# Designs tried in a protein design run: designed miniproteins, single chains, continued (2). Part 95

Each design is a single chain, and the fold is of that chain. pLDDT is the mean over its residues in the fold that is shown.

## One batch from the design tools (miniprotein)

Design m7281
Fold by ESMFold2-Fast:
Structure m7281 (fold): chain A 64 residues (1-64)
Amino acid sequence: SAEEAELERRALELIVSHGDEGVTLDQLAKELGVSKETVERIVARLEAAGRVRRDENGNYVAAP
């Protein structure tokens, strides 16, 4: 949906803004104002699309 596409775009922007330090699911959920379950679903789609990845600490970072 358009709402989910907008949320996905904002999630990617937030992940990019955190740079190499990365961001946690809890932090993303808080910043986006949505449930952790919703963020997990969005991040899984971004990861499948190759736009984000998990670092060695399990934080989400933008893919190169």
Scores: mean pLDDT 83

Design m7282
Fold by ESMFold2-Fast:
Structure m7282 (fold): chain A 92 residues (1-92)
Amino acid sequence: SLKEKVITEIQTLLNNIRPKISPVHHKEFDRHSRALLSALKDDDYDTVDRSTKKLLSIAQKELPSDVYKKFSRDLEVLLGVYDIVVAVDKVT
């Protein structure tokens, strides 16, 4: 499904950014990544928002400004696609 494809793209984005984060923060990053991916599958919008904010907070502190800006933009685009896909599925 298109929903499964966008969730896989978000997982790929998170996997690509993880090595750029300090190893001491990997456990916290992994916790919020798992929470986000699970929430996207379950359409748990409150957890999607909370987990996204936590991941962006870690990334902003850990990544160079240009890398953070690209990650933030790419994640927002994919979450926007997710919102459209879920909305279409509810009305069609």
Scores: mean pLDDT 86

Design m7283
Fold by ESMFold2-Fast:
Structure m7283 (fold): chain A 95 residues (1-95)
Amino acid sequence: LPAVREAKKHLEEALKHAQEGIQALRDGNVEEALKHFRRALAHAQRARLYLGDKVKPAIEAFKKAIEALEKGDVETALRYAQEAIENLKKIIDEL
């Protein structure tokens, strides 16, 4: 289905931005990490339009990562970003 291909594209973009956000945190760049995690969240939300509730855990994990970073909690943000990545990989592998 064309919807599945579109969903996969958004999940892959979310994965890429999540990974770039983690790298920005490792480089000490919180503002760059926030930009990437917000882009990852946006792509995950777009994928949800095609795949529904399957994407919710990744969306909630990105929201928690962003909230943690806004409070300066880098360790918690890294944990939630990694959780979102694992969820996205699982969905992509099942498509």
Scores: mean pLDDT 90

Design m7284
Fold by ESMFold2-Fast:
Parts: C-alpha cells; sequence; structure tokens
Structure m7284 (fold): chain A 94 residues (1-94)
C-alpha cells in the first residue's frame, strides 16, 4: 500500500496539471477526485502525512474543476460535498 500511494502521488504531480484537468469530463473528474481522496486516507493511516496532503490537494483541484465544468446538478452537488470533506481532512493534517 505505501508503494502504491507513492506511485499515485507521482502520477498526480506529473499528470494532473490544470490543462489536463480541464480536458477531462466532469464525471471523470469526480471519479479522479474520489480515487485520490481514498489514497489520501490510506496515506494518512500509514502515517505518510506528506503524501496524504498532496493527494488531498489534487483531489480538491479535481472536484473544483468538476464543479466548474459540470452542468449536471447531481454531479455538481456530489463534487461540492466531496470537496468539503477533502478540505476538512486537509485541515486535520499537521
Amino acid sequence: MKEEVEIVVELAEEGLTEENLLAQSPEDLLEIGEELLRYARKAAELGDLESAKKLLEYSIKAYETAIKLSKDEEIKKRAEENLKKAKEELEKIE
């Protein structure tokens, strides 16, 4: 799991540029955000707070982009709820 977390962080840092996020569908952005949030939680459980913080920051960017691009009320609402959770979890990390 720790090695998997490190790989996901590297992929996010290299792949989740603003330009690449804007090229995704809102549905894909919501899924990306949810996956990053799951890996952030796993990183925190392993005591890797630095990776958890980075993954939460990328999750937040994915959700914010999904909200910006979405015209679907359900997708937008789900992204807004998950954005709030990701921000709350980021605030708990020292």
Scores: mean pLDDT 82

Design m7285
Fold by ESMFold2-Fast:
Structure m7285 (fold): chain A 80 residues (1-80)
Amino acid sequence: SIEEEIEKLLSNLDKKSQEIFKEKYKKAMELFEKDPMKALEILKEGAAEVMSKTKDPEKQKKIAEKFKELINAFEKEVEE
């Protein structure tokens, strides 16, 4: 489920990155029904910000993969 993917993603982030993601996710969810494309843009921006603050290249790659899976799940929901 999307909820399980979010929990797994958060467990791989430090507390500061978790705060950034949660803020972006909340904003995206508030916009999702009215403007799903803008909501996806906000999620992608949040992912980029978290990635830019991650110093370990291997951890950055793992986080990027998890964000890609989450964003793809939302994009499929929008197109159906």
Scores: mean pLDDT 74

Design m7286
Fold by ESMFold2-Fast:
Structure m7286 (fold): chain A 63 residues (1-63)
Amino acid sequence: VSEEEIRAIVQALRQYIEETHSPSSPVREADLAFLEELELNPLENVEELKKRFPAQYERLLKE
């Protein structure tokens, strides 16, 4: 996957997390922190992305 594909995935996942988790949830903050790390080190974290959000990853990969 390219960096631009990963950026698109991050943006889609940010929206998904905001819809799924309450703003007061510590899980929301942890998931958003993971997306920040994914943007900084995309190639090192892409495998974790596939494991944590496989459905979202597959939908965006289909682009």
Scores: mean pLDDT 72

Design m7287
Fold by ESMFold2-Fast:
Structure m7287 (fold): chain A 90 residues (1-90)
Amino acid sequence: MEEMKELIKKIEEIRKETKEKMKTSSLDEAKEIAKKAFEEILQLYTEIEELAKKSNSKEAEELLKKTLEQIESWEKEVAEYLDKLEEEEK
């Protein structure tokens, strides 16, 4: 459980750092930064999923589901931000 929480914390840190970097980047740079961040987050999510499978607990499954929902929400937020940057380059 603690190991899963530590990995979730790392995902949160990556999301925060990625947003700050994207604010000072060009559209192409922001797209590349977002892509790399998603790849790192998905790798961490896979590790969390493996830990949840090993624990075989309902609590771990619920934590995994909430983490996925947060990742999906963040992905949508990033997509909306990139769309906004593209509109500004008209």
Scores: mean pLDDT 81

Design m7288
Fold by ESMFold2-Fast:
Structure m7288 (fold): chain A 62 residues (1-62)
Amino acid sequence: SPESEEAIKRFEELADRLLANPGNSPQQVIEAVTQMLQYLLDKGLITEEEMKELLEKIKERA
């Protein structure tokens, strides 16, 4: 849906900012990203499968 696409886009932009900050530890990035994804899941904007895929992608970059 357009709302899900926009939510994922905004998530990726925020995740990129977290990853770009050298003051953030990998653990802090993963925690913040997990909280954001849980919020999107609770709102029905992403599926559990999409949450797992997005989280794994961020773990590889962190």
Scores: mean pLDDT 83

Design m7289
Fold by ESMFold2-Fast:
Structure m7289 (fold): chain A 100 residues (1-100)
Amino acid sequence: MKLKAHVVGTVTVGDKSVEFDLEGTAAEVLGGLGDLVGKAMNIPGLGESARAVGERLSEADLSPEEAAEKIKEAIEAGAQGVGDAKGLPAEVKIDKVEVE
């Protein structure tokens, strides 16, 4: 059965904050977050790129614990990439990551 994730938190880039509460596969969760941040920061294709990362995680046959850690890493790396692209500080506060 494909792993399902529930991720809750906030991504802040400069003075803009995006709150998220996303459920689904790693591709759906990361793609959805990328869409939200991409719209807020005016970065086209961020949702598609983030979805592709989630698809690769789904193919890697990870345990729920490994998948949760990789999803956290992907969110943090993605936020840093957005911050770098905009020349702004980026911060992620993850309130919840559950994978089953």
Scores: mean pLDDT 83

Design m7290
Fold by ESMFold2-Fast:
Structure m7290 (fold): chain A 90 residues (1-90)
Amino acid sequence: SVEDKLREILEELKEKLSKAKTTEEVYDITLEAIKRVKELLLSTGTEKGKELAESLDAAEEELKKNKNNAEKVKELTNIIIDALEKILES
């Protein structure tokens, strides 16, 4: 299911982040997770999935703009994790 795949992506994201040592690693891990979740949401063909994917597009662009800002990368990563967890609880 979409929920099972989203949960898997979130679990992998958290595991990889726990092992990350640099801001660049956090950035790369988070960006990959965003891309995977966007692809999954768009594959549903639903209006809600499209809206959520568009929200993640905005998050991806904000993350790219702040690639060299360690504090902002961490902040955005935490916001994304929280948002994904809320989707799973809905």
Scores: mean pLDDT 83

Design m7291
Fold by ESMFold2-Fast:
Structure m7291 (fold): chain A 95 residues (1-95)
Amino acid sequence: TKEKILSLLEAAGEDVRKRAQQMIEESNEDYAEKVKKTEEEVLRLLEQAREATSQGNFEEAIKLVHEAARVAGKVDKATASFLLEIARQIEALAA
């Protein structure tokens, strides 16, 4: 269970970085800066979720991914929806 959840969180982090890079390339400097700050916050939350998973605290990991989705939603609804789907997959694996 831990290994599968850690793999999902790692893949989610990679997808977030790719989505952020695409948005930065398509944006003016002010919006690109907002995207960069949001990316940093989302990746920090996913790193905390990974730490919670390593400790066996799957409930906390799920809460952190939901928070990451909320933060991502400030710049991109599609990334927020993606992260909510990751949270659902973690919930299924933790059950």
Scores: mean pLDDT 86

Design m7292
Fold by ESMFold2-Fast:
Structure m7292 (fold): chain A 94 residues (1-94)
Amino acid sequence: VLEEAIELLEETLEKLRETKDPQVLLETSKRLRELAEKEKDPEAKKLLLGAADAMENFGKYALEKQTDKAYLSGEGMVERALREFREYLEKKKE
């Protein structure tokens, strides 16, 4: 599930850079919540839900403000979630 979430986040980052559309964050948030429903590891589920909440909040903020600053903040948030998910998977493989 987290590996699927990492692929989703990579796609989200690419789409954000191309379109600067905050709707991408809202769609990704929804898909992360669906992945959390399938996740049986409670720590991984918390990471998925936390990332989903952050993306929903940033997506709503960027839609309301529609500034370059808001779009860049969304991009940084996706990059942070990617880093956290990768670090968690690395721990699990050890």
Scores: mean pLDDT 74

Design m7293
Fold by ESMFold2-Fast:
Structure m7293 (fold): chain A 117 residues (1-117)
Amino acid sequence: KPSLYEKWIKQRLEEILKSTDAGEIIEKMDQLSYLVATRVLIEMSLARDPEQSEEERQIAKETALEIIDLGIKAFKEVEEWVLKNKALSEEEKDEIIRRIKLIIETLENLRKEVEGI
């Protein structure tokens, strides 16, 4: 059964892929990035919470890793779509791809932090 996060991230990805200009792509990417990072930080907080059971902390850690993997996958799909988008200038593509790379780097760094819990 797909998780609620898988369904939610997929829906947000589909909205990005319907964007008509670079500004809309960037705005929707920033929104998805913020929401993914925020959910990861909440799950990390639960994974570190001594008031949670060992089982609940383990579930939170695994959920954080799942959200990170789903987020990275979604942003890689946006990158591939942007590269093929003939409506965008090369300058617009370069800026969007630069932002995607920074988002993926942030999520990879969060993965290392989660694995250290």
Scores: mean pLDDT 89

Design m7294
Fold by ESMFold2-Fast:
Structure m7294 (fold): chain A 93 residues (1-93)
Amino acid sequence: STAAEREAARARAEAEKERLIEETVEALEKLLKEDPEEAERLAEELEAAARELEASDPELAEILREMAEALRNGDVEKLREALERLADRQLAA
């Protein structure tokens, strides 16, 4: 049954998504605490990427701006939310 195979694949993809988000949040939280200048540089790069993508991919541009704002504010919860939106977008493609 193709339905059972799709459910198993979806469960594996969801577990991998959660693992990667958690690892990324931990790495970025560490960056914010240990190297705030590097975190600010990353935020500037995300804003520049969002500006370039505004016309071709406005949804991705919005997510990148949310990530940049979360990094500047040290808002780990908002950063997690933005990463979840990015991951969901990749899984939907």
Scores: mean pLDDT 81

Design m7295
Fold by ESMFold2-Fast:
Structure m7295 (fold): chain A 75 residues (1-75)
Amino acid sequence: DRGRRIAETFQEALRAPSDEEIERAVEKLLELGVPEEVIQSLIDTRERLLKQKRTSSDRAVDNLIKLAELLEKRL
């Protein structure tokens, strides 16, 4: 299921502690057909979450999972 893999990869990317892991997540998302604009939004969101030590990070993750589900329906 492509949407589930996209959602899982979004979660991995958001929690990625290193640039290598984010690059791997980006490659997976590109292979799954996720638009570059959405991938850039994910990277930007990850940077914001890293700057926020601990503030409602779970809600941001949930919102990105919903976005991934919408992409599955579109693809």
Scores: mean pLDDT 69

Design m7296
Fold by ESMFold2-Fast:
Structure m7296 (fold): chain A 90 residues (1-90)
Amino acid sequence: SRETVLELGERLVEVAKEFFRHSEDVTVGIGAVLRAIGTQLDAEREEDEQVALQRLLDEGKWLLELAKKHGLPEVAEKAEKLIAEIEALL
């Protein structure tokens, strides 16, 4: 549903904000938040729910790899949970 896409998009942005909060690289952290907001807005505007969910999934996977690269296990765990919930809907 549109409500599910909106909720998952908001959760993607919250995971990106958590990355920013704990990242020592301010530029990368800001970039992650801006990317997540852009993905959330693109998903919200997408009429095809499966396409919207795929956009959120792709960005969630990118954010997971970023969190792993920066040694942020709590952020990685939150990204993995979000990815699993999106994959369950696809």
Scores: mean pLDDT 89

Design m7297
Fold by ESMFold2-Fast:
Structure m7297 (fold): chain A 69 residues (1-69)
Amino acid sequence: VDFSKMNAGQLKEYLESQGAAFVEPDVPLPEMSGEEYLEKAKEAVKRGDYATAAQYLAVLEKKYPELMK
């Protein structure tokens, strides 16, 4: 699977297929651009950390919902 070409919506669908829960972290993530949140989520998926990836995507969807298209 080529995660580098996935948009946020495609990555969310992939994580849902792996059983990841999209929960906002208790400690707010640092402020980033939507592209930076997506890149951090992809990095987490590449290392098998689906929980962290789902947290980045949850914040991205809340702050930049247009990127989930």
Scores: mean pLDDT 75

Design m7298
Fold by ESMFold2-Fast:
Structure m7298 (fold): chain A 67 residues (1-67)
Amino acid sequence: VSAEEIAAAINEAVREGRARGLSEEEVMELIIRRLSELGLDPAEIRAIFERYGNLTRAGVAIILRYS
């Protein structure tokens, strides 16, 4: 998976979430789902959240559920 594909998936999820009025936690779950669909494992998804934003407690719990 390329960095461009990861960035596009994150940007699309954020855009969709804001358009639908989703909460920050719901947007994070959508991002994690999209990245998992691209074939990223939980450790790779965690590294991406550290790179593009703060990893919240909710985000950690969601990553563990998708493991």
Scores: mean pLDDT 70

Design m7299
Fold by ESMFold2-Fast:
Structure m7299 (fold): chain A 78 residues (1-78)
Amino acid sequence: KRAEELYRILKELVEAILNNDGERVKKAQEKLDELYRKPFEEIARKYERGEITPQEAGEEMAKLERDFLEARRRYGLE
């Protein structure tokens, strides 16, 4: 579901750019930042506080990174 959400936001961003809708572009970029950056920071903080195991933290981070890279690759946003 996370990869689908990222894919939908990337599609929304492209459509907003093509329609020259600056306000929609900003919102789409903000959603990308929230979906990608903030979850990584939250996982790192939970791990540092001992709330989750090293295994759990690594698995969640790897999944987020994999989902985001897959979405970027599909849109050619290397």
Scores: mean pLDDT 71

Design m7300
Fold by ESMFold2-Fast:
Structure m7300 (fold): chain A 61 residues (1-61)
Amino acid sequence: LTNEQISAAGQQLAAEGVPPETVLRIVNGIILVSEGMSVREAAEKSGVSQRAVSRGLRLAE
């Protein structure tokens, strides 16, 4: 994943009304997965659900 794809995913989440602090946690989860971490581990470290990280990854595609 590129920084541009991750940034675009964060902007989409913000546009949908997700609070800024939650957007940052989801973006951190996406970054961790892009570095080779599993969705489960990334969600645990970022303090969000696996579903939220998976949704963020789908938006970053």
Scores: mean pLDDT 82

Design m7301
Fold by ESMFold2-Fast:
Structure m7301 (fold): chain A 85 residues (1-85)
Amino acid sequence: SIEEKLKELKKEADRAIAEAPGLTPEQVRQRALDLARKLSELYNEAKEALKKGEITEEQYRDIKQEISDIVLKINEAKAAVDAAA
């Protein structure tokens, strides 16, 4: 389900953020790009699910908010590593 994919991506993002201080800026950038791609794919899947009536407007809003929150955390972690380099 979209909810399970979102949960897994949040877990992946949390792990990437935790590991970021031990990585090169290049490695952090690559992980951020990979996560951004996966989150974009999930966003499109959620939009399609809403269109098909498989999720509610409220669920779609909540999914968008969680994706936005994950993106912000990733960007903050990336900025911190870039500033330390």
Scores: mean pLDDT 82

Design m7302
Fold by ESMFold2-Fast:
Structure m7302 (fold): chain A 88 residues (1-88)
Amino acid sequence: MSPEARTIIATIHIIESVKYAYETGDFELAYESILETLLRLSPEEVREATEAVIKWINSQDWPEEEKQRLIDLVRRATAEAIAAHRAR
């Protein structure tokens, strides 16, 4: 699979986890799902997928406070994935 295709698929999976967190309030399960997806990517793909997800969140007709909470969730998972990658 090309890096571009892998990044797109990961972005879709992360978006589904973000939707789940928004609909259910289950940020813990969403965090674990996002982290699992990001851990399968290279650092460059992690950055690209994270940027795409944040742009998508900002495009939604959601309250700004909820957008910020979801962006913070994605950024925390991204930071952990990058830290785990550096530990290798």
Scores: mean pLDDT 85

Design m7303
Fold by ESMFold2-Fast:
Structure m7303 (fold): chain A 71 residues (1-71)
Amino acid sequence: SDELIELVKEILESSPHPLPWALYVIKNSVLDEKQAKELLEHMKTIIEDEADIEKVEKAVKEALENPPVVP
């Protein structure tokens, strides 16, 4: 849902620690490829540390490669 991603973006922008929240959402939410990519691109606008951006990219890749089993 676009509404979920917009809410996450707002929380990340208002948080003093956006990285752990982004990683939590990526690891604990079933995100489609579009949602995961949009979140990654947004993180690139608020995080200036390349190492932290790489952590988000790795989390997105791992989540997309290991999606939960569809019931």
Scores: mean pLDDT 71

Design m7304
Fold by ESMFold2-Fast:
Structure m7304 (fold): chain A 85 residues (1-85)
Amino acid sequence: SKEEKKKLLEKDIELMEKTVDYLRQRIAASTKPAEQKATAQAHLDKARELINKAKEYLSKGDIEKAEEYLVQAAKHLRAALDALA
């Protein structure tokens, strides 16, 4: 149902925000070259922007757009992690 999907997206947002904080700490603690850290930071910043857009659309009841933005945010979180590899 739409209500169940909304609750799942709210949980996904909470998990993604926790992942953002985790990755921020990992970037700060990383001994990787500055260029790799900058790439990870750029992806993290984009993920934060997309999470905020998802929250905005979810508050307006636009479940489909909220989900689309969270899918994009997840890809950027993965790219940030991969940049630190």
Scores: mean pLDDT 91

Design m7305
Fold by ESMFold2-Fast:
Structure m7305 (fold): chain A 62 residues (1-62)
Amino acid sequence: MEENRKFALVLQKALAEGLDRDTIARRLAEELGIPESTMRAFLDKVDAMRAGGLAGARALAA
């Protein structure tokens, strides 16, 4: 719940700074105390959803 809010704020700040996906994933993983690989997988799904619309929704469901 609070972790989700913190995640959204950190992600927004990182995007505003123009950071690369890898740097964002690393910082979020460190900030939230989760594996970097898990964060990268999550960001990939979010990116696919944004890029594909309906196609992105199917990728997220898989």
Scores: mean pLDDT 66

Design m7306
Fold by ESMFold2-Fast:
Structure m7306 (fold): chain A 77 residues (1-77)
Amino acid sequence: SLEESLAGLSSLQALARVLRLEGLDHRLPELIARLPEIGEFVRARDAEGLAAFLRERFGLSPEAARLLAEHLIAQAR
């Protein structure tokens, strides 16, 4: 599963893994440039806002965006 694929990964590794699985590898430089914005959603613990941002900015599927957002927020504790 996608959740299992993210287990034990750092935030950057999880982001890169999800982009690769969704066929969006070409978005990796844009993801790196947007890490500060992603970090703000994580600090606010705003999973819904982060998922929306990932869908709109990177073109992730709704399921991948939700699981990735939840994973990133969980890792920040």
Scores: mean pLDDT 78

Design m7307
Fold by ESMFold2-Fast:
Structure m7307 (fold): chain A 82 residues (1-82)
Amino acid sequence: LAPTTPPRVEIELVEKKDDGTLVYRVTVTSGGDLAAALRRAFEKLEEIAKKHGMVIERLEVTRVEQTADRTVVELRAVLKPK
């Protein structure tokens, strides 16, 4: 475990469409283990999809930012009803 910056995953609903499609913004922050942070983000998205009876239809990387001590990746997740 990294003592400085633990991996952080933020998921927010940004759009609801008339056809039942939900669009989420996923922000992943990592101080060193980006792969582990991304894995956790995917697990959380799968939990949300399962909870709402939905399927992850599309997952896109929208932004990547890097500083001296962290990497921030933004993803756009599109969930559709089964």
Scores: mean pLDDT 78

Design m7308
Fold by ESMFold2-Fast:
Structure m7308 (fold): chain A 98 residues (1-98)
Amino acid sequence: SALEEIEKAIDAYIQALRDLVLNPSLENFEKVKEELEKLKKLLEEHPELLPYAQELGRKKMAEFLAELAEEVERLSRIVNENPPESVEEFVEAAAKAA
């Protein structure tokens, strides 16, 4: 159904944003743009579903932002408790605390 396609497109867009935040690269940035364009096209083809897509998008985006805030707080605690002397030491500490 069109609603299921829109939900999948929203999920794909948010996943692309997550990938970009974790690994900021041109490839991941281009993927975000690609998924956003797919979502926009689906909403243009199904304008009657726009209110549902907006509500679902807000909910999923809020969940994603809450997840990012938790991860930032976790990493901040690792750095503050034992300040790393190198990037390698930081990565090892973050991996052990996950």
Scores: mean pLDDT 77

Design m7309
Fold by ESMFold2-Fast:
Structure m7309 (fold): chain A 56 residues (1-56)
Amino acid sequence: MEIDPEELARELGVPLEKVLTVLTLVGLGLRSQSEITANTDVPLSLVSEILRRAGY
């Protein structure tokens, strides 16, 4: 999957660093949206949208 984290950050209004952190945690096997939210301080709704656009 070709995911552009910069484009995703711009579209969702989330800092690029936080988008990259969410994607990194998912890549490490973390699948709980609430755990990702707790580790990144990104709202649950935005974590869900990032994962959906990333194909998870």
Scores: mean pLDDT 78

Design m7310
Fold by ESMFold2-Fast:
Structure m7310 (fold): chain A 94 residues (1-94)
Amino acid sequence: PLTEFGRALLNRIADAKSQSDATIARLTAAGRDDDKKKVQQAYDAFQDALDRLGRLMGEGAPRSELDAAAAEVDQAYQQLQQIIAEVDAKLAKA
């Protein structure tokens, strides 16, 4: 069975992709290229953080490095969620 951490991480990965794809599609339809770029950059940063965590896990890195990489994933996810919320609020007012 998945750990609580692993289950939460898989949910965040699925949510990040689904929400980012949906928001980017709406921004593309609305012609909001600047906001689309912000969402794409935040999503790319989240993927980069996940890739780093995955590499460290595969290499059997020390717990301190794994904890730091997991914290970076959490930070990137929070930044992505904040940007999506701000953009969705702007789209709702337009």
Scores: mean pLDDT 83

Design m7311
Fold by ESMFold2-Fast:
Structure m7311 (fold): chain A 80 residues (1-80)
Amino acid sequence: SLREVLLEIAEEALRLAEERGDKELAEKARKVIELLKDESTSLQEAVDAMREFLKFAYETNPELAEEIEKIIDEAIDKYL
């Protein structure tokens, strides 16, 4: 499902943020993961949360944001 794909992306983004010592971006990624694991959260809310996360990444750590976009592209190609 799209939710499972988004969860995989968010978990990988968290891993990268932690490896690079970006604690703020890691915290944002954990929040997105929590929303994606919550069945009461709509798919639209999950997509919006991921979009906001990516925007935050571009504003604070553009190199890591580009790596996250590559993960998104690879996940889309694999599952779609």
Scores: mean pLDDT 82

Design m7312
Fold by ESMFold2-Fast:
Structure m7312 (fold): chain A 65 residues (1-65)
Amino acid sequence: SRTATYTPEEIKRLEEAVARLRKDLEALQARGEDPVKSRTLQEFLARVDAARNREERLDIMFSVL
């Protein structure tokens, strides 16, 4: 398979990391801080949200995190 196989622990770690990034983005936007970091986080999270299936979503998350 071309898609990586993830353990339950890896999936949990990736989901928790994405949740933290969403909170970080909200905090940065609320304070008007670091527009470059805010843009990078927005682009990454948009790619995760645009994934067509769970496997693709996990691959995107794993490639960055």
Scores: mean pLDDT 78

Design m7313
Fold by ESMFold2-Fast:
Structure m7313 (fold): chain A 83 residues (1-83)
Amino acid sequence: GKEEAIELLKKAIELAKEGKAKEAGELILEALKLAKEYLEPTRYVGLTLRVIGLLIDLELGGDEEKVKKELIELAQELLELLK
């Protein structure tokens, strides 16, 4: 659960750094599902909606560099919450 979520978040950060924003966001969503029981419900919902919003922005041709940065920041925030 928690350990697997942490490993997915680390992989997501590396994918985002490589410019693979969609794959990074998808891994963050999987990590959130695995970490759900370790998060405040409001925080879980808020983080999930933020990732979904970033993925929608990316699909609609939004700023990929901005999406990458926000996904990295979100993954780092979630890593800190799980430690």
Scores: mean pLDDT 87

Design m7314
Fold by ESMFold2-Fast:
Structure m7314 (fold): chain A 73 residues (1-73)
Amino acid sequence: MEEVEEAKRRLRETLSRYIGPEQAEEVLRAFEEKGLAEASRLAMGYLNEHGTPEQREAVLEELRRLAELYQKE
């Protein structure tokens, strides 16, 4: 759980900086309830309106890392 908690903290911080804390919590909730695909879709929607390509890549990287950790035993 330590790696999952760290990845969640980093993702929350990154999203809060780029799209704001309210939207960050929506993305994290979507990940937990519906998974990577829906969370990525939601995050990219917010970032496409205001974000840079670098910020989109950073968010997708963190989301994929978190999803990989959830697949471990």
Scores: mean pLDDT 76

Design m7315
Fold by ESMFold2-Fast:
Structure m7315 (fold): chain A 68 residues (1-68)
Amino acid sequence: SVIDLVVQFAEYVQQVMQQLSPEAQAQVQQILDQTLAQVEANRDDLARVQAIIDQGRQQIDQIYQQDQ
C-alpha cells in the first residue's frame, strides 16, 4: 500500500539522517518534504508513488555520498 511505502521511506530517511552533518540533514529534510508532497498528490497511483519514492531515495543517496 502507499502507507507501507511511505513508512519504509521514512525509516530509510531516519537511518541516513543519523550519519549526516546538520547541513546535509537540512537538505535531506527538504527532499523528504518534497517527496511526501508528491506522494500525497499521486496517492491513487501506486506505481507513480513507487517511482516518486525511488527518485527521493536517489537524491538522498547523492547527498549522503557528497557529505564528507
Scores: mean pLDDT 85

